# Designed miniproteins, single chains, part 80

Each design is a single chain, and the fold is of that chain. pLDDT is the mean over its residues in the fold that is shown.

## One batch from the design tools (miniprotein)

Design m2767
Fold by ESMFold2-Fast:
Structure m2767 (fold): chain A 57 residues (1-57)
Amino acid sequence: MDVVIERKSETTFRATVGDKEGFIPAEYVNKLLQESLETGSTEPLKELHERAEKVAA
């Protein structure tokens, strides 16, 4: 399922999964992106994807 995560405001990202949407705090997204970049791991990106699917349910 296609997952799209985009910044909606200073404090919020929008997660779109199919025809459903939800919102993730920008702080949470930024933390996971930074962790992925620092470690070279995809695990934080996987966690972000799972959060997107959960909030867009």
Scores: mean pLDDT 78

Design m2768
Fold by ESMFold2-Fast:
Structure m2768 (fold): chain A 97 residues (1-97)
Amino acid sequence: SKREEAEELVQKGDEYFRQRRYDEAIRLFEEAYKLYVEAGDKEGAAKALIALAEGYLRQGRYDEAIALLEEAIKLAEDNPELKAQAQAGLDMIRRFA
């Protein structure tokens, strides 16, 4: 399924992220986000946006990271844990901006 394909892309993206290969990680997280959206999986899409935001933060792309986290909060409306994770990301950026 598209959801299973998206989950595999997130796992591969996490591997690249751990290797500090942020451009490659971002591309995989972006593809995963697209697949979650096509599958109607708001929770998966929110998780992919949080991962994308972390990639952009590592590149110093703070405005893009903020926009992605705000979108993730909206998508995670029914998941308090994901909302809290995205909010913590925003609060961290705001603290250092």
Scores: mean pLDDT 88

Design m2769
Fold by ESMFold2-Fast:
Structure m2769 (fold): chain A 83 residues (1-83)
Amino acid sequence: SAAFEAAKAQVQAELAAIKSKIPPEAEPLLKKFEALAQEYLALAAANQNRPLTPEEQAKLRELQQEIGRIFEEIVKLTPSLLD
């Protein structure tokens, strides 16, 4: 859908912006963040075409929590991301 494509573009733009601002020490965390974001988008794309299974729904919740945790760690290394 157009809404999904817009959300995907927004995530990619935000990742590019983060990548341009982070110190080298945060690059491993950014790679983990990118991997988790790709898994999240894959499940979100599947959900456009069908209901997710209970296992997939649990995985989405886990991905959301892990993405948030990794983002907090990136921010600790790059406080200017919140400025």
Scores: mean pLDDT 78

Design m2770
Fold by ESMFold2-Fast:
Structure m2770 (fold): chain A 70 residues (1-70)
Amino acid sequence: GTKDAQDAIEAVAPRVAEATGLSVETAREILELAYSYGLPPGVIATRLGLSVKTVTEVIRTASQLLSEAD
C-alpha cells in the first residue's frame, strides 16, 4: 500500500492487544520494534521485560491481520 509501516502498526495494534490481552501501547511498541526497526523477538522481549513467547504471539497475530488487509 501507499501507507507507511507506522500507519499499518497503528491500525492493527488495538486488534493485536485485544487478541493477546496486552495494552494497546505495549502491542504498538512491540510492532514498531519488530517492523520499523527489524529487531528479533528475543531482543524485544528483553527490552520490554516480556517473554519471547508473548512477543512472538504479538508478531504472528499482527502478520495474520496485516496479510488480511490487502
Scores: mean pLDDT 78

Design m2771
Fold by ESMFold2-Fast:
Structure m2771 (fold): chain A 79 residues (1-79)
Amino acid sequence: MEEETKKKAEKLIAEGERAEARGDNETAARLYLEAATLYSLLKQFDEAIELAERAYKLAPTKEVEGLLNNLKSQKKIFS
């Protein structure tokens, strides 16, 4: 259900924020990317993009950049 997916994303964001607060940027970025993927499944691309941008700030890897670009492309297609 949509509500279950939102709850899971919210828990991942909260866990990511705790990881970020303790300086675990790699774990925080991973959790934000997982949450971004769930928001993209809900077609909430603005929220997904914000989470992916936050992940990129914490862990600027080619993988995170690729996912961020993919989310921006998906938003453009579904807009």
Scores: mean pLDDT 83

Design m2772
Fold by ESMFold2-Fast:
Structure m2772 (fold): chain A 61 residues (1-61)
Amino acid sequence: SMQATQDQAIQQVRQRLPDVDDSVIRQAVQQAQQDGATTAEDLASLALGRITQQRVEEWRK
């Protein structure tokens, strides 16, 4: 199911970014799903990229 796929993606992102709030991780995964990602790997990759990009932008401000 899509929920199980999202849960797997969330777990993968949490393992790589343990200091990031769950709400941020869940939001990033939901946005990846809206962008058309259907696999846990694609959801996790897009979510990681989004969070990393936002961190870089915040750090540069």
Scores: mean pLDDT 79

Design m2773
Fold by ESMFold2-Fast:
Structure m2773 (fold): chain A 85 residues (1-85)
Amino acid sequence: MEEERRRKLEELDKRVQELAENGALDEEKRKELLREAFRFLAEYLSDEELRELLLTLGVSEEEAEALLAAGPEAVIAFLEERLEE
């Protein structure tokens, strides 16, 4: 788990760095990377780590607890709504 999580983070970081260094990230490529990141966060992060992430995004503690109680699909849906904003 830890090693696979690290590998996925390194792959995402490398893709972001390559796109940033080679030019401006277009809107579609940005959305694609964000969707991959949201799926990674919901699938590989613990409930505690997801809660901390939601709090840093400005979600209240009460709202974060409700999203986590509803399950990973609810967290993904919330993050996708943030992407559309």
Scores: mean pLDDT 68

Design m2774
Fold by ESMFold2-Fast:
Structure m2774 (fold): chain A 63 residues (1-63)
Amino acid sequence: MSLEQLKEAAKELAKILRDMGYSVEEAVERAVNAIVAYAKDQGIELTPEELEAIRKAAEEGAK
């Protein structure tokens, strides 16, 4: 699984959460937490830079 796949997943999840009625901040936080939990479960250790990239993708999805 690539960083690009995690970024796209975070973006789409944030978009879905926004459609469900969550605020921008709630959608971003929930999407990032879900993707981080998934990565950890898959044995993927995210760097701080990768985590920031995932958060930015979630922010774009929440627009």
Scores: mean pLDDT 84

Design m2775
Fold by ESMFold2-Fast:
Structure m2775 (fold): chain A 94 residues (1-94)
Amino acid sequence: SVSEHKSTALEALDRAQQALKEGDADAALKFAEAAFESAKQAILQDTSLSTETQVGRLLALIGDLEDVRLFIETDPERALGALERMRQLVESLP
């Protein structure tokens, strides 16, 4: 269900943020990628969203995940900001 995928994505984002704060970039990235996959399933299963809205939300998540990948070792605060944007998007899902 959308709710189950949303909960899984939020738990993965919590783990990603904690790993990043602890300096474990590898774990943070793996949890961020897991959060992305769960959030993608939540968006695709949300029948209340138009196709255009689903595509827009998926593109936003892809961009934020790319920011995590790009900045996780060189600018952890920027990577944390990207994880926070992913969280806000996931929290907006039903």
Scores: mean pLDDT 88

Design m2776
Fold by ESMFold2-Fast:
Structure m2776 (fold): chain A 64 residues (1-64)
Amino acid sequence: MVVVEVKPLSDVQLAIARAQGVDYRSGARYEVLEEIDENHVLVRNLETGEEAVIGKSLLEVIEE
């Protein structure tokens, strides 16, 4: 299982994420379900079970 975490994000990076319709919290952890394209992955939140599409640049791999 690949587990990713939202990187410590700057205000600019958080603004970009919100412009994509997603409110990311720095440190939130997700399981990678599928690669959508070169820059985006479908993930499931490990706490809530909610699925989201997140940009790979905002994520750090913490477990494989």
Scores: mean pLDDT 72

Design m2777
Fold by ESMFold2-Fast:
Order: C-alpha cells, then sequence, then structure tokens
Structure m2777 (fold): chain A 107 residues (1-107)
C-alpha cells in the first residue's frame, strides 16, 4: 500500500491525475489496507489533497474512505483522525453536517 501511495503521488505531481482522480485512487487503496499504519498513510496523502477539494467533495471523499475500511477498530481510529481534519478545513456549520453523515457510516 505504501508503494502504491508513492506511485499515486508521482502521477499527481506529473499532472497525470486531477485532485479528484488522485483521491479516488487513494480510496481504492483503503479497501486493501490491512494495518493502521497503512490507513494513516492514506489519511496523510488525502490531507495533502484536501485543500484542492470543495467542502462537499471533501465530505464525500472521507465518507467513501471510511466505508472502504473493513475492520471496525481501524475505522474508529480513521474516524477520529478524519474529525480533526474536518475541524481544520470546514466552518462549524459544515463540520456539524459532515459529522452527522460520517456517524451514520461508523455506527
Amino acid sequence: VVEEIERIRRRYEAGELTPEQAVNELLKLAKKATSIEEVMAIVQALSDLIRELTPEQLLETLVKFLKAIKDPEMKKIAYDVIKELLRRYLTPEQYERALKAIEEVVK
């Protein structure tokens, strides 16, 4: 998974992927993630792209990421990290809306 993340970064930097396409490739890796270290590496890569997304695209992306994680314990850890990312990039109103949507996926 780490090598695949680096490949996605290189393709994005080379202009071969749009921010949305790079995000979708990272979401595909979330389905293959078998450890919390891999999940955290994907979250870190997503955080670099988050500034290129609208708040609505950001929310959709993070919901899809959480849905892709199969292990309930890894999903909870990813959810906590995602809450901190959302708090930094969204207004309080957008954050409350996003939190409700994400809680439906994690429950």
Scores: mean pLDDT 73

Design m2778
Fold by ESMFold2-Fast:
Structure m2778 (fold): chain A 72 residues (1-72)
Amino acid sequence: MEEERRALAEAERRGQEKQPVIKLANKLYDYLKSAGVEDSKAQELSSELAQRYYQGEITEEEAFKEAEEFAK
């Protein structure tokens, strides 16, 4: 328990720079779930799009456009 909590705190500290990416991933996931996308697929796609956004490959607008196309 304590070691797991320390690992989580360490991951949170490393993830401070990734906060915008985490927020985007959560927004995309919530959108996909509200659009009726399967939970596992919503998780995969939201993570992929957020990662591409973090790497500068796509904008937030493009990420949402990809999510909308997938939800069809």
Scores: mean pLDDT 72

Design m2779
Fold by ESMFold2-Fast:
Structure m2779 (fold): chain A 88 residues (1-88)
Amino acid sequence: LRERAEELGRELEAALTPEQKEEFERIWERVSEEAVKEGEEKGLSPEETILRAVERTFREIAEKVPEELRPLVEEYGRALLAWMREKA
């Protein structure tokens, strides 16, 4: 699972422009802050909070990328979440 996530991550990294990478970082920062706040309010574990942040981030990124990159973003998000859940 980790090897699959790393492979997809490298493919995505190579396909993205610097501007898209910067936008993804901004999305992650905002979404992770929202997830931490909601997690604290709902009494979620740190692990559950991180999983929600990752899932929401990749969902939002998939909506903002060109259609050609959307399957890659979705597969990478799924692979990363699967690996994280196996570790949790």
Scores: mean pLDDT 78

Design m2780
Fold by ESMFold2-Fast:
Structure m2780 (fold): chain A 69 residues (1-69)
Amino acid sequence: MLEESKEEAREQARELIEELKRKIEEGTLTRREAVSLTTAALLLAGLAEDEELIKEAREVGERAEKALA
């Protein structure tokens, strides 16, 4: 049960990271989306206990902040 929940969290985190990357690339990202998508991705990556995914979420979040600066 817990391992299945972690796998679901991991997949959801990946989906949010990919959406964030896509919006950055398309230039459609808003500040609200940058904050909400990054926060949700970090939370889900943390729940999945996936260090690489947490790192990727942080890096994509930083790219989002720079894109909006």
Scores: mean pLDDT 82

Design m2781
Fold by ESMFold2-Fast:
Structure m2781 (fold): chain A 79 residues (1-79)
Amino acid sequence: AVLVIKAVGSEEKMKKFAEELVKLANEEGVQVVLTEIIGDELTAVFTGDEASIEKLAKKALEEAKKLGLDKVEVTIFKD
């Protein structure tokens, strides 16, 4: 499975969110394919087994809420 996360916020929040996403991916055994910040927009791509990807997606949404991010898009592509 592949997880794509897009978020918009301040550059500081986007950098913190990216760091947290990498930590969460490592905890779930998910591979980080891409993390890119252009201005205040974050694009992150992950690959792994479906169960780990679904757990990462849920945790990512929780962290986005904690950071006060209003514009977060999460997409899962299943194999």
Scores: mean pLDDT 83

Design m2782
Fold by ESMFold2-Fast:
Structure m2782 (fold): chain A 99 residues (1-99)
Amino acid sequence: SMEAEFLRQLFETILGEEVPDLLSLSNEELLKLFERAYEVVQKRLAEARAAGDAASQRAYEEMLRILKKAIEVIRESIKKNLPIEDTLKKVYQTILEEG
C-alpha cells in the first residue's frame, strides 16, 4: 500500500537499513520498530546538540514529536485489535497532520 511504502522509506532513512514488509508485521512488531526508530533519533539529537548543529537539533526534535504521536496511535490500535493495514493508515495520517 501507499502508506506501507511511505513508512518503509521513513524507517530505512532513520535506521540506515532495510526493514521487513510492514504489512507482514503485527501491531506489536510495528510498535517495536517505531520504538527503535525513536531511540535512534534520540541518539542523533544528542549528537547534534554536542556538535552545536542547530538545524539538525530542530529537525530531530520535530521527528521525535511526530514519532511519539505515531507510537500513541499504534498503542491504541493494539488495544482495539485493528488489522495492520488500518494501523498503517492511521499512522500515515498522523504523520501527515503533524509534519
Scores: mean pLDDT 89

Design m2783
Fold by ESMFold2-Fast:
Structure m2783 (fold): chain A 80 residues (1-80)
Amino acid sequence: LSDEELQELVRLILQAFAAGGLKAAAEALKKYLKEKFGIELTDAEAEAIVDAVLDTFFDNIDATLEDLAKVLKEALEEVL
């Protein structure tokens, strides 16, 4: 994933979380990776990745999209 794709995915995760909570955010992540890259995540993997991004977002009010994209990248590299 490029930096632009990671930032897009962070925006999708945050938007989905605002609309439907953790479950919606995890489903948005799974759908994006499956449709764009053919990557299938388990529910546990998707939830762990989303939790890492959300924890950084809530703990760091000044966190930029670049900061959140870095967390997302590191979490994805652990799973993939």
Scores: mean pLDDT 83

Design m2784
Fold by ESMFold2-Fast:
Structure m2784 (fold): chain A 67 residues (1-67)
Amino acid sequence: SLEREVRVSMAVIAAGVAISLGIEPELARKVIDAVLAGDLDAAEALARQIKDEEARKLILRAIENVR
């Protein structure tokens, strides 16, 4: 449980980095909220809507690390 919480925190940090790469803040928040809720399928579907390729890759990898 604690280890999973650490991985979730890392995913949130990665999302913060991706926001700095030009992701729309509202979309970034929705991805973070889905990850924090444990809904990784929703988080992945939302992350696939990210238009910036670098940001999308970073967020998808972070979600995979939590799974």
Scores: mean pLDDT 74

Design m2785
Fold by ESMFold2-Fast:
Structure m2785 (fold): chain A 67 residues (1-67)
Amino acid sequence: LDDVVANVVAPGLQVLIANLPDVSGQDVVDRGAGLGYLSSRARLMGAARVTGLEADPAVAALAAQRL
């Protein structure tokens, strides 16, 4: 399976959200997911599977409530 890697480290996060590629039916990996904002958008756009990677367990727990 080819996972689409979503990188949240970019200037203009709002612009990235507006211009996300079609992730419908795709497997998405969000590295440095933080609160999972980009990951939650991918799910709303119909991604088949979303995996968020976050080193801070408190931030990861908050993201899990959103995804």
Scores: mean pLDDT 52

Design m2786
Fold by ESMFold2-Fast:
Structure m2786 (fold): chain A 97 residues (1-97)
Amino acid sequence: SLEEKAKEALDKVAENVLRGFKLIGREEQGQAAVEALKAAYKDPGAFKGLVDRIVEGLRAEAKRNPEKAEELLAIADSVRKNADEFVQYKEELEKKK
């Protein structure tokens, strides 16, 4: 169940990243960001750094696109929340071995 929870949290990160980048017309960059997150998931420092850059990028785009700001900020918050949950589940899985 912890493995399933970690996978679900990561899937939600990917979904929200893709949604955010699609909303700002940068769908290809969103796909690249998701692939980078998947590549970094075994390196907590790299994963957290990439999440921070994605969240900051979405928040910056919210300032440039006032009409989409509320949705972009909600997406950024969802990315951070699900990424934090993913890291927590991964740490709990390592602690049991």
Scores: mean pLDDT 84

Design m2787
Fold by ESMFold2-Fast:
Order: structure tokens, then sequence, then C-alpha cells
Structure m2787 (fold): chain A 95 residues (1-95)
């Protein structure tokens, strides 16, 4: 796969993980859901999230810039979790 997030089911799983992590980091619920959805779609589109992607998403959704670092942290942590899970699956297929 060119991306770790290709199916609608995978997008929904990633969205829920992002939303949970955003809430844990103190992003308000009103912002956490639309931000998580936008991040999950960006991961589906290109397979990774940059700081510039986070800034554009926050600007488009009207989310205060004070949440940029928390959103970026959530995105990076979820990307690492997905990457590790996919690596483990790849190793398990190598018998």
Amino acid sequence: SKSMVETEEEVEEVKEKLKKRLLELGVPEEYAEPVAEALAEKLKEKGYITREDVRKILEELGVPEEYEEKVLKAAIEVEIEIGVKELVKAVEKSF
C-alpha cells in the first residue's frame, strides 16, 4: 500500500484514535472531532501529516493557533502507532 490508511474503515479507526488523543491533550470537543476528521482524510490522501497541513486545517476550521502544537503532537503519535502496527503485521507475514 502507498498509504497506511486506504479504506473508509481505516479512516474511521484513525479518526477515532486522533479524536481520543486530541481530547486527552486538552483540545476542546468542539474542535477535536472536525480536526480529527480532516487529519484522517489528509493521512488517506498522502500518508503523512506536516506542520503546514496542521496550520491549514486549523485556519480552515477556525481553530485557535494555541492548539497547533497539541494537534501536531496527536497526529505524530497516531502516525507512529499506525506505522508500528503495520511493521509488526509485515514481520508476521515473513515466515
Scores: mean pLDDT 78

Design m2788
Fold by ESMFold2-Fast:
Structure m2788 (fold): chain A 89 residues (1-89)
Amino acid sequence: SAREQADAAAAEGLAAGDRVGGLARALSILSGVPAQPTEEGLIENLARAAAKEARRLGLTAEQVREQAGSDPRNQRIAELVAELLEEEE
């Protein structure tokens, strides 16, 4: 499944000492092809899944934001993930 592929990407990054790169790959897998925005509810669900992985990897909101790149959909997902990470406090 996409979730299993995303978990594998995150785990590979962790094993290689590239936690941030692993999460970026996991976010891309969970978001699918970033060609166009999906409905807001789907984006929020993807962000919640990504936030759980970010917490597992010990990533900060800042590191998540840095991985968004220039794609608006990925920027939206990364911002929601960052907000969820900040909200955990």
Scores: mean pLDDT 66

Design m2789
Fold by ESMFold2-Fast:
Structure m2789 (fold): chain A 66 residues (1-66)
Amino acid sequence: SALGDALIAALKALEAEAKKQAEATYASLLPVSEGLAKSLADKILSVPKEELEELLRRIAEAHAAA
């Protein structure tokens, strides 16, 4: 559906933005601590994945209820 396509596009845009933020954060913190840089970059990247997984779970539940 058009609504589903728009939602997927929005989630992909969020993922792309998170990736850019993670790369910038990693670069800025790398001279201070590689461990901290990796930890924060990984946290930023995990948010879009968690939102996508929750959406897919809800869609599966709705499909099972039909």
Scores: mean pLDDT 69

Design m2790
Fold by ESMFold2-Fast:
Structure m2790 (fold): chain A 87 residues (1-87)
Amino acid sequence: SFDIEVQQSMLIMSASVMVLSSKTRKAPQEVIDTAQRLLDAIANGDYETAYRLALELSELYEKIGDLEGSRFARRLAERIRELAKLV
């Protein structure tokens, strides 16, 4: 449906921002790689993998002291979980 397509597009934009932000701020490679894998999973409609990667990314941000990034990734995980219920 249009609503599902809009939600997926918004998730893709959110993950893209995380990839770009992590690259611009020169985050550790594992953070950049995990954010890229998250983006790819969302784009492929693999919401189970995307949810797991968003939680992993949240933990990676927390470990490097990026509490804002950690919270953003946790919110993204919840949004992915909600979208998965609609597909």
Scores: mean pLDDT 87

Design m2791
Fold by ESMFold2-Fast:
Structure m2791 (fold): chain A 62 residues (1-62)
Amino acid sequence: KLEEFKKYLEEIAKLMGLTDEQRKAFIEGELKAFESVTDPALQEKMFEILKKQYEELKKLKE
């Protein structure tokens, strides 16, 4: 699940055209936030939101 979350963050960062430093900060920040959530329902919600963001960005950029 964490690896899948990271893959979506990587793809979103690419679609957003982030610099290497911005991409690193974005991914590290989002992963840290995800890992800090102790409620499984909130983690699932975060993952669903991320997947939706990826699909929306993909439509706009591809």
Scores: mean pLDDT 77

Design m2792
Fold by ESMFold2-Fast:
Parts: structure tokens; C-alpha cells; sequence
Structure m2792 (fold): chain A 91 residues (1-91)
């Protein structure tokens, strides 16, 4: 449980850094942080199933797809939804 929570918190930290990069227009940095968030959330789910973390991972993956297409607005929408879901998961 503690390790799954730590991985979820690490994922949220990278989601927050991705949002900061998006606000600055740094799409490359945003992509790096979204990829790191995906890795941490996949690890969290492998340790403990959590429906909020699962939905957050789906939004992280959609945000990454948007970044790969250069759609910063859609990426921000998905990454913000992931942040809200992860904030609920750790509450």
C-alpha cells in the first residue's frame, strides 16, 4: 500500500511539472514529465488496483497522444483531468 501511494504521489508530481511546462509552452519538457507520470502510475496500478489511478492513467496516455500531435490545448485538458483524479486518489 505505501509503495503504491508513493508511486501515485510521484505520478502526480510529474503531472504538476507537465502542467507547468505547458503553461510555459515547453512541449518537449511537458512530454518528458507526462511519460514519467505514465511510468509511475503503471507501477502504482501493478502494486494496487485503484479506479481513480486507472482513469488518471487513461488521461495521461491521451495527454501524451495530444502532445505527439502538437495539440497543447487538448494535452493540457487531459493532464488537468489526471491531476484532479490523482488528487482525489491520495486524499
Amino acid sequence: QDEALRQTQAGLAHVDKALSALEKGDLEKAKEHVEEARRHLEEALSLQPDPLVQKALEHVEKGLEALEKGDAEKAKEHVEKARDLLTQAIA
Scores: mean pLDDT 90

Design m2793
Fold by ESMFold2-Fast:
Structure m2793 (fold): chain A 107 residues (1-107)
Amino acid sequence: SAEDLELARRLGEEWAELYLAGARASIEAVARYLGIEDPEAFVDRLLEDKELFGVFVNSALEAAGKAPLSDAEIDALFNAVTRENLDLVVYTLMDTGDVAKALEVAK
C-alpha cells in the first residue's frame, strides 16, 4: 500500500541515521523505535514484498549519501535475504558499498 511504501522509506532513512551515528540496531528495533504498530510483521512484509524491500534499501542508501541500487541488484538481494540474515546483509551492504559482498554473507 502507499502507507507501507512511506513506512519503508521512513524506516530506511531512520536506520541510516542511526547507522551513521554508530548504532547497530536491528531493522525490527528501528521499526519499533519509529512506532510501527507491529514491527515483526512489518519486517516479514519487507521479506515478502520486493517493492517494499527496494524502497527500504534505497531510502537507507540515499540517506547515507550512497547511490541507489538497480532493480537487478534489488532482485538479487531480495531473493537472498531471510529473517535470519537480513540485518547482516544490510549492514554488509552499508559498510562495504558492495552488493556482491552482501550476497556472499547471505549464503
Scores: mean pLDDT 89

Design m2794
Fold by ESMFold2-Fast:
Structure m2794 (fold): chain A 56 residues (1-56)
Amino acid sequence: MEEERERRLKEVLIEAAEGLALIGRGVEKLMSHDPEAKETREFAEKRSKEIIKEME
């Protein structure tokens, strides 16, 4: 039971991390005139990769 719950939690966290990266890219696309939007997207992608790596 514990292992199955842990696996589901990891799957949800990975999906959330992937969603964060997608949101970051969307923000950059919508706010392309704002240099902070690019930095925000890069930060979101970096954080997403870190989360996924920790869940592996």
Scores: mean pLDDT 76

Design m2795
Fold by ESMFold2-Fast:
Structure m2795 (fold): chain A 64 residues (1-64)
Amino acid sequence: MKKITLQVTGDQTVTFYAKGYKLKSVTVEGGTAEVLEAKDNGPVKVRVTAPSSGATLTLTFEPV
């Protein structure tokens, strides 16, 4: 399992390449997130909307 945590402010689209992995979960504290694309062993795109005070985005991946 792999976990990525980001601090985000404003509206951002974050892109990951999940080589050998697939997206398991998306968690946001202090904002909202929308999964735009989630390919197993491929690109993952998440749009985050956060206030100026910031939000914490956590993505969890598991092996394919």
Scores: mean pLDDT 82

Design m2796
Fold by ESMFold2-Fast:
Structure m2796 (fold): chain A 79 residues (1-79)
Amino acid sequence: DLVEKALELARQLFEAAKAGDREKFAALSEEFTKLAEKLSEKELEEVAEALRPLAEEELELQAKTHPEEEERARAILAE
């Protein structure tokens, strides 16, 4: 039940990241985090394993959609 909800939220997170919808991604991330706190460590691992292929694509998409923002933040921190 909760694991299925976590997987649905994670899929929505992936789609929001793919669309570059920062606001929706942030809102869904917060909702996912709150739901994750209700899951056992074993259930969290199950969810993480199911999301492994999507997480890799998400990281690539985030790097592509916000390359300048990440580099800008790094430059500011280095200053």
Scores: mean pLDDT 68

Design m2797
Fold by ESMFold2-Fast:
Structure m2797 (fold): chain A 87 residues (1-87)
Amino acid sequence: SRRAELERRIAELTGDPSATAPDDAHAEYADRLLNAPTLAEAMHAAFLGHILRGTTVPEAVADELLALARETYGLTEAQAEEIRAAL
């Protein structure tokens, strides 16, 4: 499943597999993740959801994480900048 692959990738990138499961408080981002028309849109929603849940990304890893997301999932420059601004 593409959604299961996204959750696995998020777990690998954040280092916290428990953070992959959405909760009801973040239903908007969970819905965007599950119903996104592209992998890039799904990943963008997933990163915003993790930030809102208080997942801490080490500063040293943040730039590498965003570069990997752009390369692997096809995130636009605007999507990457939105995530970076939220960090």
Scores: mean pLDDT 60

Design m2798
Fold by ESMFold2-Fast:
Structure m2798 (fold): chain A 68 residues (1-68)
Amino acid sequence: MSTPEQEEGLHLLARGHEAIEVGTLEEIEEVRDELRKFIAEHPDDAALVAAAQTQLDALDRRAAELRA
């Protein structure tokens, strides 16, 4: 949990959580793009990839709510 890559992943997850709570569609889309890039750059960390995918699903649901 102390590698720079793991800390970056955790920071992105925290930003995603805040975007879901109080963010705009633009902020949600920005965090989604950053999470997708993180997964593409770090595909071998299965636990972080799984956490990022879960967060992407939550961001997608929140974006759909804001678009409805």
Scores: mean pLDDT 78

Design m2799
Fold by ESMFold2-Fast:
Structure m2799 (fold): chain A 76 residues (1-76)
Amino acid sequence: GKDLNIEAAEKLREQGNLKNAYRALGYALSELISSKNMTERSKELEQKARDGTITREELLEEAKKLGDERTVEILE
């Protein structure tokens, strides 16, 4: 679930594993977007997280747009 992905992202960031931290945050944001019936965008973010192509900048923009303050704090 979203909370498990956020917890995983925090631990990965503490370990210096930024790539996998961003992947975990991408999955968390995908779940949040899906809950708002934005299915296509949710699938796009999930695919980018899976492929490891998701960027910090893209995650930050989406988190701010969705009001996900917890994800913004992790990224900043």
Scores: mean pLDDT 80

Design m2800
Fold by ESMFold2-Fast:
Structure m2800 (fold): chain A 80 residues (1-80)
Amino acid sequence: SKEAADTRKALNEALQQMINRMKKYSEDLAKSGQRLMGLSGYMTTDQVKQVKDQVLQANNSSVADAGKRIEELERRLLSE
């Protein structure tokens, strides 16, 4: 139905906005990591890399989870 289609579109757009925000947060974290690399004796390059990888992995996982929920909601709405 039109209402279900409009709802799906809105959810998909919300997902894209969330992805954009999470990418921005990842960039901010990467910049903080570069600053931390300047601190002798407190953090290694490997630790900075691990933090960056964890943020990217969490970002991808959150997007995947949101996608599954959107699919479930879509199925519920469209199956009637």
Scores: mean pLDDT 62

Design m2801
Fold by ESMFold2-Fast:
Structure m2801 (fold): chain A 85 residues (1-85)
Amino acid sequence: SEGEKAMRDEIAKEYLRLYIDLLHLKEQGYSREELEKVAKEHIENAKKRLEDLAKKYGMPKDVLERYKKLFEETVKQLLDDVLAE
């Protein structure tokens, strides 16, 4: 559906932004705690954008919650990967 495509596209865009931000901050010597804070901010921003898309496309709550969970789990994995040497 157009709504699910829009949700996937938003997740992909936010993932790329977060990945670039985390790499830049890590290279500058920021702490794990600061990287975790930035990751949480990206998760909250993505959740709001997904909610807006769900309203725009009339998406069911279960679909919205699935994409929110997918992004949160993906971000947790990304943060661990970036922090691993």
Scores: mean pLDDT 86

Design m2802
Fold by ESMFold2-Fast:
Structure m2802 (fold): chain A 78 residues (1-78)
Amino acid sequence: SKQEELVEAFRLYAEGVAAGKTDDEILAELEKHFSPEIVEYIRKLLEVEKALRDGSMTKEELQKKIKEVNELMEKIAK
């Protein structure tokens, strides 16, 4: 299922972080093994995390990005 694929993608992401890989390197690896929806979901989560950490987005921009993340999750959950 796409939910099982998402769990495996997060495992590969965690392994990449532990190995000292950058987000870009990990995303490139994920693109080789997982569906576009799974990769896009993880990419958008990382964008939201960065924005929350550095304050680069307004409340309205963050709400829009969170909505996009939720819409991708709904597609994966179906």
Scores: mean pLDDT 81

